# Designed miniproteins, single chains, continued (5): the designs that were tried, part 43

Each design is a single chain, and the fold is of that chain. pLDDT is the mean over its residues in the fold that is shown.

## One batch from the design tools (miniprotein)

Design m17468
Fold by ESMFold2-Fast:
Structure m17468 (fold): chain A 89 residues (1-89)
Amino acid sequence: SGDEFNRLIAEARRLEKQGDYRGALEAYDRAISVLRDEINKLKEEIEKLKGVDPEKAKQLQTKYNVMQDILDELEARKAELEARLAAEE
């Protein structure tokens, strides 16, 4: 859910500010998983609406695009944290 996603992002950012990069990475990974599930559900809803309510499908497509952008940003942040952890080894 959006509440779960927001909670996980808040947790990840808090852990990152505390220097707990491993904990932050785990929280970001869980947030990414939740977001991917939400994106997949939204994609299915868009496909269902395309032939029934094209205007609603278009509105949901905009939301889908925003969620994909957020996913890309989180994947990039995850990669940066993984690189920081690897550099400490």
Scores: mean pLDDT 87

Design m17469
Fold by ESMFold2-Fast:
Structure m17469 (fold): chain A 65 residues (1-65)
Amino acid sequence: MMVPVRITLRPGADAAAVEAAIEALGGRVVARFPDGTLVAYVPADKVEALAALPEVAEVHVMEPL
């Protein structure tokens, strides 16, 4: 069960660290934007864990399961 998410990083956050965390949660990054936004697919049950990362300001699920 994978959901597409838009992730807004905190100013100055290490995007590579967040990408590694997404992969560790079983997800996959599919796009990076220069404004500090990432798009990824993550397991639905891992969205809250991703949102709890100190580098992450916001996680928006783009499509329901």
Scores: mean pLDDT 79

Design m17470
Fold by ESMFold2-Fast:
Structure m17470 (fold): chain A 80 residues (1-80)
Amino acid sequence: MPSPIEQMKALLEEAKKASPEKQKELLYKMIILGFKIKEFLPEDKEEALKILKEAYELVKPKLSEEEVKEFEKEIEEIEK
């Protein structure tokens, strides 16, 4: 089984090739995984956040204003 960080990297690479709708689904999966990394693998939190922020910047132009606010709030919550 790939590590959580390897899973984050795989989801980012999948997002680069995905449709806008699929990119949003993948970003939600990465946020959920980011929360799990924060809770269970805090030493990997900073690397997970870097990958998550890269995915967010990739998807951001395809998001509504409300979706942008929601994702930014969730990323900030992981960062805390």
Scores: mean pLDDT 84

Design m17471
Fold by ESMFold2-Fast:
Structure m17471 (fold): chain A 55 residues (1-55)
Amino acid sequence: SSAEQIARLDQRTAEVKAEIERDYGAGSRRAQLFIGATDGVRDMHVWVIRREEEL
């Protein structure tokens, strides 16, 4: 279940990054900041998913 949750999260993360690049421009400072924040949120959610499986 954790692997499925992470796969779904990775798919959503990729979609969000594509949306950011479309809305703000792939090379823009704003897109770079939002993409970085999106990666940080993804990593945090992966940590939570893995910890919930360990419980």
Scores: mean pLDDT 83

Design m17472
Fold by ESMFold2-Fast:
Structure m17472 (fold): chain A 82 residues (1-82)
Amino acid sequence: SEAAEKIKQLVEESDLPDEVKETIMKAIDLADQGKLDEAFKLIDSLNLPEEAKNYIKRALILASKGYVEPAVKAFKKALELI
């Protein structure tokens, strides 16, 4: 989806470690397939602040519903907290 592609671009452009990027990108793909519970388990496995994880999860929910701009804003907020 458009939302998934835009969030993946933000991940690629971030300064996150490659392993963290790969895990988040996999979670984005799972969420885009409607597998939000599996996506959330991947996000919870990461060593990130809980508030950042919550914003990533919010971004994935919004992206799964096609809310492109709100999803991107939520994901940018998550990156500010890391």
Scores: mean pLDDT 88

Design m17473
Fold by ESMFold2-Fast:
Structure m17473 (fold): chain A 83 residues (1-83)
Amino acid sequence: SARERAEALIAEIRAAVEAGAPESELEALLAELLAVAEELPNEKAKEIIEEKSKESGITHEFSDAELALLELAHEEAQRLVAE
């Protein structure tokens, strides 16, 4: 499901950051997470992810805004499961 894919991507992004993965890999994973957001069955989840992505942008390193985006995506995915 889109939720499971989003959770897997968030975990992969966190692992990549911890491993010091190259910028290009982090940007690719963030782009894939945004693409998965388009498949989420919740309009609010899509809006939050799009808004936070536009605020932070994809950069050389994860900014506080990008980390907040990843946390929001994870929390929203968990909420969609609970509902």
Scores: mean pLDDT 58

Design m17474
Fold by ESMFold2-Fast:
Structure m17474 (fold): chain A 88 residues (1-88)
Amino acid sequence: SDFEEKAKKLVEEAKKKIASITDEKEAKEAYKKAVEELLKELFEYLGADEEALKLLEEGIKYSKEGKTEKGLELLEKAYELIKKKQEE
C-alpha cells in the first residue's frame, strides 16, 4: 500500500529530525507536525474528500492555537464525513 510506504517514510524522517533537535519546544513542535502529516495521509487513504480534509486541517490549526475544543469538534466532523461516505 502506498499509504504504508508514505507513513513509514514520514515516521523515519520525523524520528531523524526530532533526534537532531536539542530544544524541547522545537522537538515537541516537530512531533506535532509529524502527527499532523500522518493524520492527513491516513484521511486521504481512507478516501476523505476535499471537505473532510479541510476540516482536518482547520481542526489541527485550532488545536495548535490552544483552541482544543474547537479543534476536536472539527476533527470529529471530518471523521463523520468519511464514515458516512464509506457506510452510505
Scores: mean pLDDT 74

Design m17475
Fold by ESMFold2-Fast:
Structure m17475 (fold): chain A 70 residues (1-70)
Amino acid sequence: SKAENLKQIQEVVLEAYQELVDIKAPKEKVEEFQKEIEKLYKEFKEQGGTKEALEAFKKRVEALMEEIKK
């Protein structure tokens, strides 16, 4: 359901922010991440909160986190 997809979005974002805190990510990286998350969330909503939109969101968040961890 769309509600379940939204819950997964919230869980993914919270997990990512917790990881940014744990690795002590610099302020600039946290700001860039927040900006990208807002953009991705808008795209998710525009696509109607579908399972495909959720998968695309998760993949993009994973890519952003991998870049920050380098």
Scores: mean pLDDT 81

Design m17476
Fold by ESMFold2-Fast:
Order: C-alpha cells, then structure tokens, then sequence
Structure m17476 (fold): chain A 63 residues (1-63)
C-alpha cells in the first residue's frame, strides 16, 4: 500500500476506536470531496475492522 493510503487507513482505524460517529463523518466528508484515495483507504480499513466497516456503511448512508 502507498504511504499516503497506509497513513489514511491507520488514522481511520484510530478514529474508529475513539469515535465511530466521527469516523463515519470523515468517510462522508471524503465522499463529498471526491477524495478517491481516502475513500479507498477507509474501505480497506473496513475489511480489517468490523467497527471501521460500520463507520464506512454509516457514512455512505448519509451520502
């Protein structure tokens, strides 16, 4: 994984552990910006963590 994608994934996993609501908001913001790299990194985090997956799903519902 590219360095930027790895950092985004790690940040998202950490955010999900602190606040799933904030993580969902971060994913929603990435969708609004069209930030393909961030969206892909966050979706990859969802494959590793059930909490991250739920945050991704919640963010997609708002979009």
Amino acid sequence: MEEEKRRTREMFLEMTKKSPEMAAGAYYAALLRGDKLAVEAMREAGKESEEARKAVEEGEKEY
Scores: mean pLDDT 80

Design m17477
Fold by ESMFold2-Fast:
Structure m17477 (fold): chain A 105 residues (1-105)
Amino acid sequence: VALVTDDSIAGGIFVEVMNELGLTFLDLGNGVELKQLPLEEIVERARELAKKLGLDVKEVRILVVEDLGDGLYRIELVDVETGEVLESRVVPLSELEETLRRLLS
C-alpha cells in the first residue's frame, strides 16, 4: 500500500495501521510533492515500484489522505492496476484510524 498525504497525523496513523495489519508500505517519495502530481502519475510511480519489488500490481493500492480543515479528512482508495478510485469518504479525525483499518483490511 502506498500513501499520498502531507499531514503528519494522517501519516502516523497510516504507519501504525500498516504495521498492525502486516501490510507492505510502498514509499513513493515526499507527500508534499506527490499532492502536486496528477493521480495518473502517482499510479504510474506505484505501478513501477511494485514491479521493481516483485509485487502483484493487482493487490497494490494507493491511499490518498487530504486534510480538509476543521478536523475533516478526505480518504480515497485507488487501485494501482486500473487507476480507478475504489472508495472515497470524508471522515472526522476521530474516525480516521477506523476508516483506514476497514479500507486496508
Scores: mean pLDDT 79

Design m17478
Fold by ESMFold2-Fast:
Structure m17478 (fold): chain A 74 residues (1-74)
Amino acid sequence: MIDELVEELKALGMPNEVISMAVAIVEAAKAGASEEELEEWIKLLADEARSLGVSQEKIDKAVELIKKTIEKIR
């Protein structure tokens, strides 16, 4: 699951910093982090990606992939 997310984010052209944040968010979800905490960290990830020059369309796709991965962990 995490390996699949990493490969999808790489294919989308996400920077390594953003991919590392995505992995940390998914690991936090596995550890029982609240939905509110996960939403705030996803917001920070989107802001970081935007600051690194990633287009909003790719950011939206990355957020969808992260959320889909989290939903599968329950």
Scores: mean pLDDT 84

Design m17479
Fold by ESMFold2-Fast:
Structure m17479 (fold): chain A 88 residues (1-88)
Amino acid sequence: SGLARLTRTLVEAGKLAGLDLLSEAMGALHRGDSVEAGRAARRLAREVAKIDPEKAAELAEEMAEGSEDPELSRGLRETAEEIREEAE
């Protein structure tokens, strides 16, 4: 899925984001826990933001657009905006 691909890209871009965060996000998605999946995905985006905030925000926005869950999409968009603001 698009979310899985983008999550992998975030981990690879960050390299230090940790496989644990990826496993947490994927496990939550597999269980249908969109709230926990969103929380893990936002944490992953913030870890990537420590290295490349612009790329992290862009990928979070792409994850939001690819999600069918409006709550998950909203949280990811809010995270992208926070990353952009924190980069100033």
Scores: mean pLDDT 69

Design m17480
Fold by ESMFold2-Fast:
Structure m17480 (fold): chain A 62 residues (1-62)
Amino acid sequence: MEELIKKAAESKSKAASYLTGAALRAIADGDQKTLDKLMGIIKTVEKTPDDEQEAVLKKFAA
């Protein structure tokens, strides 16, 4: 349980950093498709329950 909470926090931190960097780059390039994908990732992370976050993270790594 404690490990799942840490993975959730770590995932949010990574998502925030990645989304900020990628969003700035997409805005500079005028790539609206990339921005839409980033919004999808945010919603997926926010809606994912703690017990499913580990499985989702593993699936993204694969």
Scores: mean pLDDT 57

Design m17481
Fold by ESMFold2-Fast:
Structure m17481 (fold): chain A 65 residues (1-65)
Amino acid sequence: MDKFINEAIEKHRKAREEGKKSVLIQLGDSKVLLSTEASDEEIKKKLLAAVIAIDLGARHEDELE
């Protein structure tokens, strides 16, 4: 999980350096749209929260099946 978050942070940083307004990060079956205006720390927090939420969602689906 952590290496995936680091890769997403790198993509966010690159998008910001290139002047893009947002970047779409794929997290498994989910997609997260990140604003390039956010700081690296803010993005890391959002990515961690999104990963946790997705993991909880996946467990819910596994439990329901």
Scores: mean pLDDT 68

Design m17482
Fold by ESMFold2-Fast:
Structure m17482 (fold): chain A 59 residues (1-59)
Amino acid sequence: SLKERFEELKRKLEELQPLADELSKTIKSEEDMTPEQKALLEELQKLQAEAAAVYEQIE
């Protein structure tokens, strides 16, 4: 169900939040990011967008 999908996405985002916080502390600009850090940021943005879209559908 959409609610189960939202809970799955939320859990994944919560697991990645410490890594996102650490990235924010160490990186002052996107140009200084490694390819791996850029991939992590892209994945986080994708998960956030998908979670928001799913949440809108279950309301």
Scores: mean pLDDT 75

Design m17483
Fold by ESMFold2-Fast:
Structure m17483 (fold): chain A 70 residues (1-70)
Amino acid sequence: MSEVERYRAELERARAERDRTVANLDKMIASSKDPTTKEFLQVYRDKLQAEMDARIAELEGKLRELEAKA
C-alpha cells in the first residue's frame, strides 16, 4: 500500500512536471519572433517531452508490477 502510494505520487509529480515544462516551452515558442529560435525550441521541446514521457512510462510499468502483486 505505502509503496504503491509512493509510486502513484511520483507518477503524478512526473506528469505535472512534464505538463509544466511543455507548457513553458510552448509559451517560449509562441513568444519567439525569430524562425531559427522557434525551430530550435520546437526540437528541444519534442526531445524533452519524449524523455519525460519515457520516464512516466517506466513509473507506470513499476506501478502495474506492484498492483499485479496481491
Scores: mean pLDDT 82

Design m17484
Fold by ESMFold2-Fast:
Structure m17484 (fold): chain A 89 residues (1-89)
Amino acid sequence: PVSAQEVAEILREEAKKLETELKATEVAKAAREAAEEAAKLGDDETEKLKKLLAEVLKKVAEWLIEHGSEEEKADAKEYLAKLKELEAK
C-alpha cells in the first residue's frame, strides 16, 4: 500500500517528466495540482485519491491523442473508452 503522501511525490516526479521530456505543459500542470490535492488527503481517503489519479490519467490520454504517435493515440483512445465504461457503472 502506498500512502497519499507517496502518491503526491510520484505525481510531482511524473509532472516534471511530462514537462521536460514530453513538453506537455498543461498535463504537467494538472499533475502538479493533483499532487497538491493528494498531499492534503489522509491514507483512509483512498477513493478521493483514485479520482485524482483517474483525472490526471484522462488528461494524459487526451494529450496523447493530440500529440502522441499512432500507437500512443490508439492506446489513449482505448483507455478513455474504458474510463467512460467504468463511470457508467
Scores: mean pLDDT 74

Design m17485
Fold by ESMFold2-Fast:
Structure m17485 (fold): chain A 75 residues (1-75)
Amino acid sequence: SSMEEILEKVRELVKETVARMKANPEKLDEILAETYAKLDELAAQSKDNRTRIFIEASKGMLDIYAWVLKKELEL
């Protein structure tokens, strides 16, 4: 796949994951694990370092988002 195709797949996956986490805050860890596996698959398909960095940044963003949601539930 072209770099643009992989980046678009990552964006859609992140968007879907955020929606799933909002709808199912009790399942954050499961949703993240599934999404990280899919992101790792996309990273393995990429030969471009910039695409890999984008995927790693996306994982970090999702981790932070889940952490914030989890803290709201602890209150």
Scores: mean pLDDT 84

Design m17486
Fold by ESMFold2-Fast:
Structure m17486 (fold): chain A 75 residues (1-75)
Amino acid sequence: KELFDLFDKDGDGTIDLAELIAGMEELLGRPLSPAERRFVRNALIVYDKDGDGTLDLEEFQKFIESVYPEVAAKY
């Protein structure tokens, strides 16, 4: 939940593509490359079970565990 809250800048309970990119850039301490931005966008589509263009808490946890297991292990 704490990691999710860092990405959910608006506090609306979902993470859109802009929040996901901004949160990743904050965690990495650098801008994402064009390839990383494309990967994040494609991963959001894959993990977005509802097809609404956002990740809820469950979808976000699955995304982080599969895409960034090193981040999931620390948070």
Scores: mean pLDDT 74

Design m17487
Fold by ESMFold2-Fast:
Parts: C-alpha cells; sequence; structure tokens
Structure m17487 (fold): chain A 79 residues (1-79)
C-alpha cells in the first residue's frame, strides 16, 4: 500500500512538472500552481487522518483534478 501511495505521489508531481513546462500563459500557470498547493495540503491532512488506502484514493482524485485543470488551461492558452 505505501509503495502504491509513493508511486501515486510521484505520478502527481511528474504531471504537475510537465504541465507547468508546457503552459506558457501566466494565469494558467498560476491556476495550476494554486490547485497543486491546495492538493498538497489535502494530501498532508489525509496522511495524518486517513488509512493508506483512503490516501491512495485522494491521490488518484488529485491526479484527475490536475489533469482536468491542465486540459482547461491548455485550451485557454490557445485563445
Amino acid sequence: MEEEVREAEKELEEKVKKALKELKNPNSRKTLKDTYRLIKRRIREARETLSPEEVLEVLRNSIRAIETTYKFSKEQDKK
């Protein structure tokens, strides 16, 4: 379980880094950074309160949230 949590954390971090590298619009970058900051806080709180299995679910939902934010931001960068 902890290994899966660790892998999910790494995936989240990698997706954020890739998105920030690809986004050129300052507003899009700020939105992604703000979203990631909120997510990191939630993950920290989850690790203190929830089981590893529940933390993994939070991480998977967080990865989806970053992907959604990135997709939206990328569309805004085109216009």
Scores: mean pLDDT 79

Design m17488
Fold by ESMFold2-Fast:
Structure m17488 (fold): chain A 75 residues (1-75)
Amino acid sequence: SKFDILTELLSELNELALKSSPEDTAEILKIQQEIMKAFRDGGIEAALEKLKEAAETSKIKEVSELLKEAVKKLE
């Protein structure tokens, strides 16, 4: 399901955060919180729009790549 794709993405972001610098960890956690807030407020479609935004604005290559892959799976 699309929800399973979203939860897998959040798990992958968490694993990346555990291996990242403090600065990168903070950015990843912020992105996770924003995605979850979007999902809570507007469901999967709102989460998808937040994913697209974060994929374009993130300066962490690995984060951008994970988000872009999730967007493709959710579309």
Scores: mean pLDDT 85

Design m17489
Fold by ESMFold2-Fast:
Formats: C-alpha cells, structure tokens, sequence
Structure m17489 (fold): chain A 95 residues (1-95)
C-alpha cells in the first residue's frame, strides 16, 4: 500500500552522512522491495525509484545532477554511467 511504501522509504532513505556501506545496504533493501519478479534485475523506472529513495539528500522527491552523479560513483562499479545488472551483482556480493 501507499502507506507501507512511505514507511519503507523513510527506513531506507539515503542521508549525506551515510557511509558507502550504509548506502549500499539501503540500496540492496530497495532492490529487493522493487524486484517483484525476483530475477535480480530492475526496469528503468524501478532503478530510478530505488535511486531516488537512497540518494534524495537535498531534494524532496527528486534527484539533482550532483546527487545522481554521487549515486553512480557509489554503485556504478564498471564506470559506464549506468546502474545495470553487473553493478547490482557487485553490490549484492558486498552484503
């Protein structure tokens, strides 16, 4: 429900004081929440929602360029400018 989703968002919301490990753990929780088909892959919209929940430090309900670049710098382990299956697999290996 919308109420349950809002509570989940508050629990996993990214903060600028979070460590890289804390952010990766929060992102892993969000991946599990949005990966409804259980294949370990996210559609584009699900990736954006996951990123928004974790990295929305300064904007209420949106990511600016700085927050987006910072998120990618944490989770884009192959440096291609996107968060893909390989990046998700690498994050899971850290947990």
Amino acid sequence: SAEEEKKFEEEVKGKKEDTKEERQKKFAKVLKYYDKDGDGELEGDEQYKAALIVADFDGDGKLDDEETKYLFSIFDVDGDGTIDKKDIEAIKSLM
Scores: mean pLDDT 60

Design m17490
Fold by ESMFold2-Fast:
Structure m17490 (fold): chain A 74 residues (1-74)
Amino acid sequence: MEKELEEEINEAMRLISESVTDIAIKSLSPKASEEDLQKLRDASLKYTDAKLKGDKKSAEEYKKELEELEKKIE
C-alpha cells in the first residue's frame, strides 16, 4: 500500500541509472554502431530494473546479455 513511495524511489533510481549508463556508453569506443549502443543501453536498464525488483535470476540473465553485447562492440 506504500507502493506509491516505492514507485517514486524506483523511478528516481531508474533515472539516475539511465543518466549514468548514458555517460558510460558515451565513454565507449566511437567505432560501435548506434544500434549496438542502443541495445547495450536497453540491456543495462533491464539489468537495473531486475536488481531494483530483487529478481536475482533475471539480473544474472541480463548481465550475461550485457557481456555478449560488449564483446560484439569490440
Scores: mean pLDDT 69

Design m17491
Fold by ESMFold2-Fast:
Structure m17491 (fold): chain A 70 residues (1-70)
Amino acid sequence: MEQRALAVFSRIRAMDPQAAQQLLSQIQQLAQDAVARDPSILDDPAKVQALTQQILALLEQALAELERRR
């Protein structure tokens, strides 16, 4: 689990820069929407960690889907 985020980022960086930018933009939008619904996320490290875990799971699913398409 310690290197899970690094593994995900390495996979994103191995992609075409355009595809990587699009995926990161979608994740950034999801994070902004989550903070807009619950602004206390910015003040609570536990909520930041939970949001990060949700984002990592979504990134892993999106990467697996993109890898399956080719």
Scores: mean pLDDT 73

Design m17492
Fold by ESMFold2-Fast:
Structure m17492 (fold): chain A 63 residues (1-63)
Amino acid sequence: SMAKEKEERAREILAKTLRELGKEMGMPDEVIEQIVEYAYNQSDLSLIAKFYEKLLEARRKAG
């Protein structure tokens, strides 16, 4: 379904963003991959969107 395709794309974008942000913050690769796996496997798309919004807010505040 189109909904599943949109959800999969959103998860992939989130995973990429988390990896990039984690590296910028100096997180160990093992920790980054654990966070990515946790976020990628979330069943609630609204929770994924909320998490992404919070990451963007944190990045804006950091400069």
Scores: mean pLDDT 70

Design m17493
Fold by ESMFold2-Fast:
Structure m17493 (fold): chain A 85 residues (1-85)
Amino acid sequence: MDDEEIQRAIEAAKRAGEATGSKITVEVKDVDPQTAAKSTDEAIEKLEKNPGEEVKIVLARTDSPEANELARYTAEKLEGLADEF
């Protein structure tokens, strides 16, 4: 678990939430990275279709390179969404 990657995702979610007017909650759970990635993709799609909705984004609580890459992917997607709005 890379604390800096998780913190970046949390800050990106805050920015995206402020930009879209949505409540975005980031949760760190004992899930596999594929489940976390799917959760992120579904949350982004929901926000793009219906700004103002409440969404939850799940990050995998693992020390694997894949988990760190997915946390970074989540942050980059949320940063892009915030810039779009």
Scores: mean pLDDT 76

Design m17494
Fold by ESMFold2-Fast:
Structure m17494 (fold): chain A 97 residues (1-97)
Amino acid sequence: SMREETAERLERLAEEAEKVDPTGALAELLREIARALRARDESAFATKSTALMLLISIAELAAEDPELAERWGVTHLGDPELVKIGEEAKRVIRESD
């Protein structure tokens, strides 16, 4: 099904994220979204997808303003590879509807 295919794609992106993010925050969030999709938990899916959008927005800001990223303790989120994985995850989720 499309939901299973989307969940599998997010799980693969989570594996790529954990290679570049030592905190594992993005990887765990992607796995939580995949679990919500498999469980057909619309509430969990909406909440975790919103969290992903916020995390990506913070990552983009961290990339654009390194001094602000250092003050917020989120310099690692400004990694271009993490931003790329996050944007791909957003694309995958948008295509699932």
Scores: mean pLDDT 83

Design m17495
Fold by ESMFold2-Fast:
Structure m17495 (fold): chain A 75 residues (1-75)
Amino acid sequence: SAEEIYEALKKKDLEKVRELMEKAGIPESVIEAVIELAEKGALTDEEIREVAEAIDKRDVERVEQLIVRALTKSG
């Protein structure tokens, strides 16, 4: 569920985040990018919610768009 993914990202439970993203069929490169952003605290609360919803919907394109947005904003 989106809530479970959101809670894992908020707590920086990176092992749980990886497990949930693998379950959702998200590519490894995208999983690594999300984990790196979460570990660095580069995502706002709202952005974490958006990422969690995209992962729950298995919307790989949306997850990639959100990663690019976060990287562009933090660079």
Scores: mean pLDDT 83

Design m17496
Fold by ESMFold2-Fast:
Structure m17496 (fold): chain A 65 residues (1-65)
Amino acid sequence: SGAAALEEVEALLRRIREEYKDLSLEEAESRSEELARLEARLRELVAKLDEAEKEAFRARAAALR
């Protein structure tokens, strides 16, 4: 289990990287609710991961920063 959660985590991290990595302050403010929703969804998905999947998530998150 957790495979669908991992796929969605990867999709959300990729989306956040592409859409939010270089926003102006005004753009960040206008999209803050969408970003907060995506972050909330990411937290929900991470809660579904087992320990090995959590480690994979940490590695992927670090690679995006």
Scores: mean pLDDT 71

Design m17497
Fold by ESMFold2-Fast:
Structure m17497 (fold): chain A 80 residues (1-80)
Amino acid sequence: GNGPTEKDKLIADAVQLLINGEDLEKARELLKEAGLSDKEIEELEEAIKNKDEEKIKEFLKTYLGLSEEAADAIIEIIKQ
């Protein structure tokens, strides 16, 4: 497909839950389905809590291998 991958969608959904403080267990489960380790999840949670856009974008693009479009969509969610 030409859109975001299933992995990109799982990460975006999980990040939305983390930002809203909703169902942290579900958010972590989605991130694990996306292939993240517990340590990677903790690092992402910390970056989101600190609103470190640069670190979050770097994490998503370089560390998790997400597309530019998927990373930008997630950052847009974080900014809200």
Scores: mean pLDDT 72

Design m17498
Fold by ESMFold2-Fast:
Structure m17498 (fold): chain A 105 residues (1-105)
Amino acid sequence: SDTELLLKRLDKGTTEDIAYFTANAIKCLQELGYPARTRLDLQEAVYFLFPDDKSLGSQILFYMQAEKPNCDLLIPTIEKLQTLAEQKNNTEALTRLNRVKEALE
């Protein structure tokens, strides 16, 4: 399925893949009615994880133009980003991602 293919991309993801999955997750949070602070925590966490990637914000905005998000990818995206934050010892990103995950539970 398309979801299975996208989950494989998330596991091996490039910066462009991270931008796509982040934009999709932000749109899902917005459509599901989560507060602005939850979306901001996710966005800030991704910037803390990839501080040297100056194109990331523009790529996220590009993918935000898609009409319908795939919300089956929301929790897998948060969990993948949490794993990356732990691997990078990025406490700023991890703290924000943990707040997003708690809001989804």
Scores: mean pLDDT 81

Design m17499
Fold by ESMFold2-Fast:
Structure m17499 (fold): chain A 74 residues (1-74)
Amino acid sequence: KVEEAKKNYEELKKKLDEQVARSQRIADEVARTGTPAEAEAARHGLRDMQRFAEETISKAEEEYKKLVEEEKKK
């Protein structure tokens, strides 16, 4: 189960990093080509995505660390 948690954490981190990078590129493009209102909406979307990614990664990391600590206690 520790191996599953590590694999899940690493895959999740990679996928979320890619999603954040994509959202950043969209926000940068909208900032150059869109209206100020569209640029602000894109920045909000990016911040929401970054926060969601950080929260999700933090939760997965905490779960992984808990399992590692349980294994070490043996």
Scores: mean pLDDT 79

Design m17500
Fold by ESMFold2-Fast:
Structure m17500 (fold): chain A 101 residues (1-101)
Amino acid sequence: MDDLVQQVREQALHVAELFGEVAARLAKERNIAPSVAGRRLMKEITDLAKEKYPDQEKPSPVQMARALAEVARRLGEEELARAAEELARQIEELEALSKQA
């Protein structure tokens, strides 16, 4: 389990780096501040997670990662989409192992 925790941490950092790159590109293309682009992108991800999982009081990390992958895919950001899907898979595996222990 410790190895999977480390993998989740490394994958989350990779997703964060790619998210920052996507936000920077959107900021340049739309002529807005990078912080504004990042906030708008995060709002789109949160709104999509709430739409897909309306029975949840708060979207889970897996639900947020899957929403991020979908938003990234809609933007044509395939590398971020794949990284977010892999993060969701690793978190889901970690949660499953934690429940079995």
Scores: mean pLDDT 82

Design m17501
Fold by ESMFold2-Fast:
Structure m17501 (fold): chain A 69 residues (1-69)
Amino acid sequence: MMFTGTVYASTVDAARAALQAGRKVPGVVSVTITRDPVTGQYRVTIVARTQQQAQRAVQVAQQAILQAQ
């Protein structure tokens, strides 16, 4: 069973930073960015093999968003 985590970024640069950081977490199988054309926000979806890996990837992605700002 796969586990999914989601983070939101206001800019494409922050979303890309989150994707790059999330991909480096062991057990992460995919990271995708989707833009909502209505809100303009970027949804970063992380899929991992375990819940712990998904949670770690979300934490790392959120930290990357804060640093990219």
Scores: mean pLDDT 82

Design m17502
Fold by ESMFold2-Fast:
Structure m17502 (fold): chain A 79 residues (1-79)
Amino acid sequence: SRAQRRIEIQQAIENKDDEKIASLRATSDEEERTLLENMLRQQKIRDLAKEILKKAKEEGIDISPTEAYNAAVKKLEDG
């Protein structure tokens, strides 16, 4: 099912399983590949947001997870 494929993509991305991601890309249709690439981009944003939040906490700056996410999106668009 498409729901099962979505779960498999999500788990492979969360586990950073490059071999499984490559296999899913090769066996997916165009819609599923678009979903996979979008989910990879969102994971990159989440990883960057986590790093921004960590640095802010170390500097004593109180930011929300939403503010960290927005800052991560901006950094990816600007660089």
Scores: mean pLDDT 82

Design m17503
Fold by ESMFold2-Fast:
Structure m17503 (fold): chain A 95 residues (1-95)
Amino acid sequence: MVSLSEEERREFLIEWMKENTEELIKEAEEAARELREKAREYRERGDEETAEFYERLAELAEKLAKALKEKDYETALEYLLKILELNSEAVKREL
């Protein structure tokens, strides 16, 4: 195959998350903190729409870290995909 199926990609991501669980938890928790700080800064500037966007990303990152800590890799993958979807939509809106 020149490309992976959706099922093969999901299985690959789940195995990757299993192998890198501790590192991914740390990265997700650090990302959540940084995103919350950005949300606060934008809210202080009166940019509520951008603040809400960063707050949503921070919440998803926190949920991702929690799912990984519980070794619920299917739920962790769901939150990871939602983070990627939100980032994709933000890029489309700016372009």
Scores: mean pLDDT 79

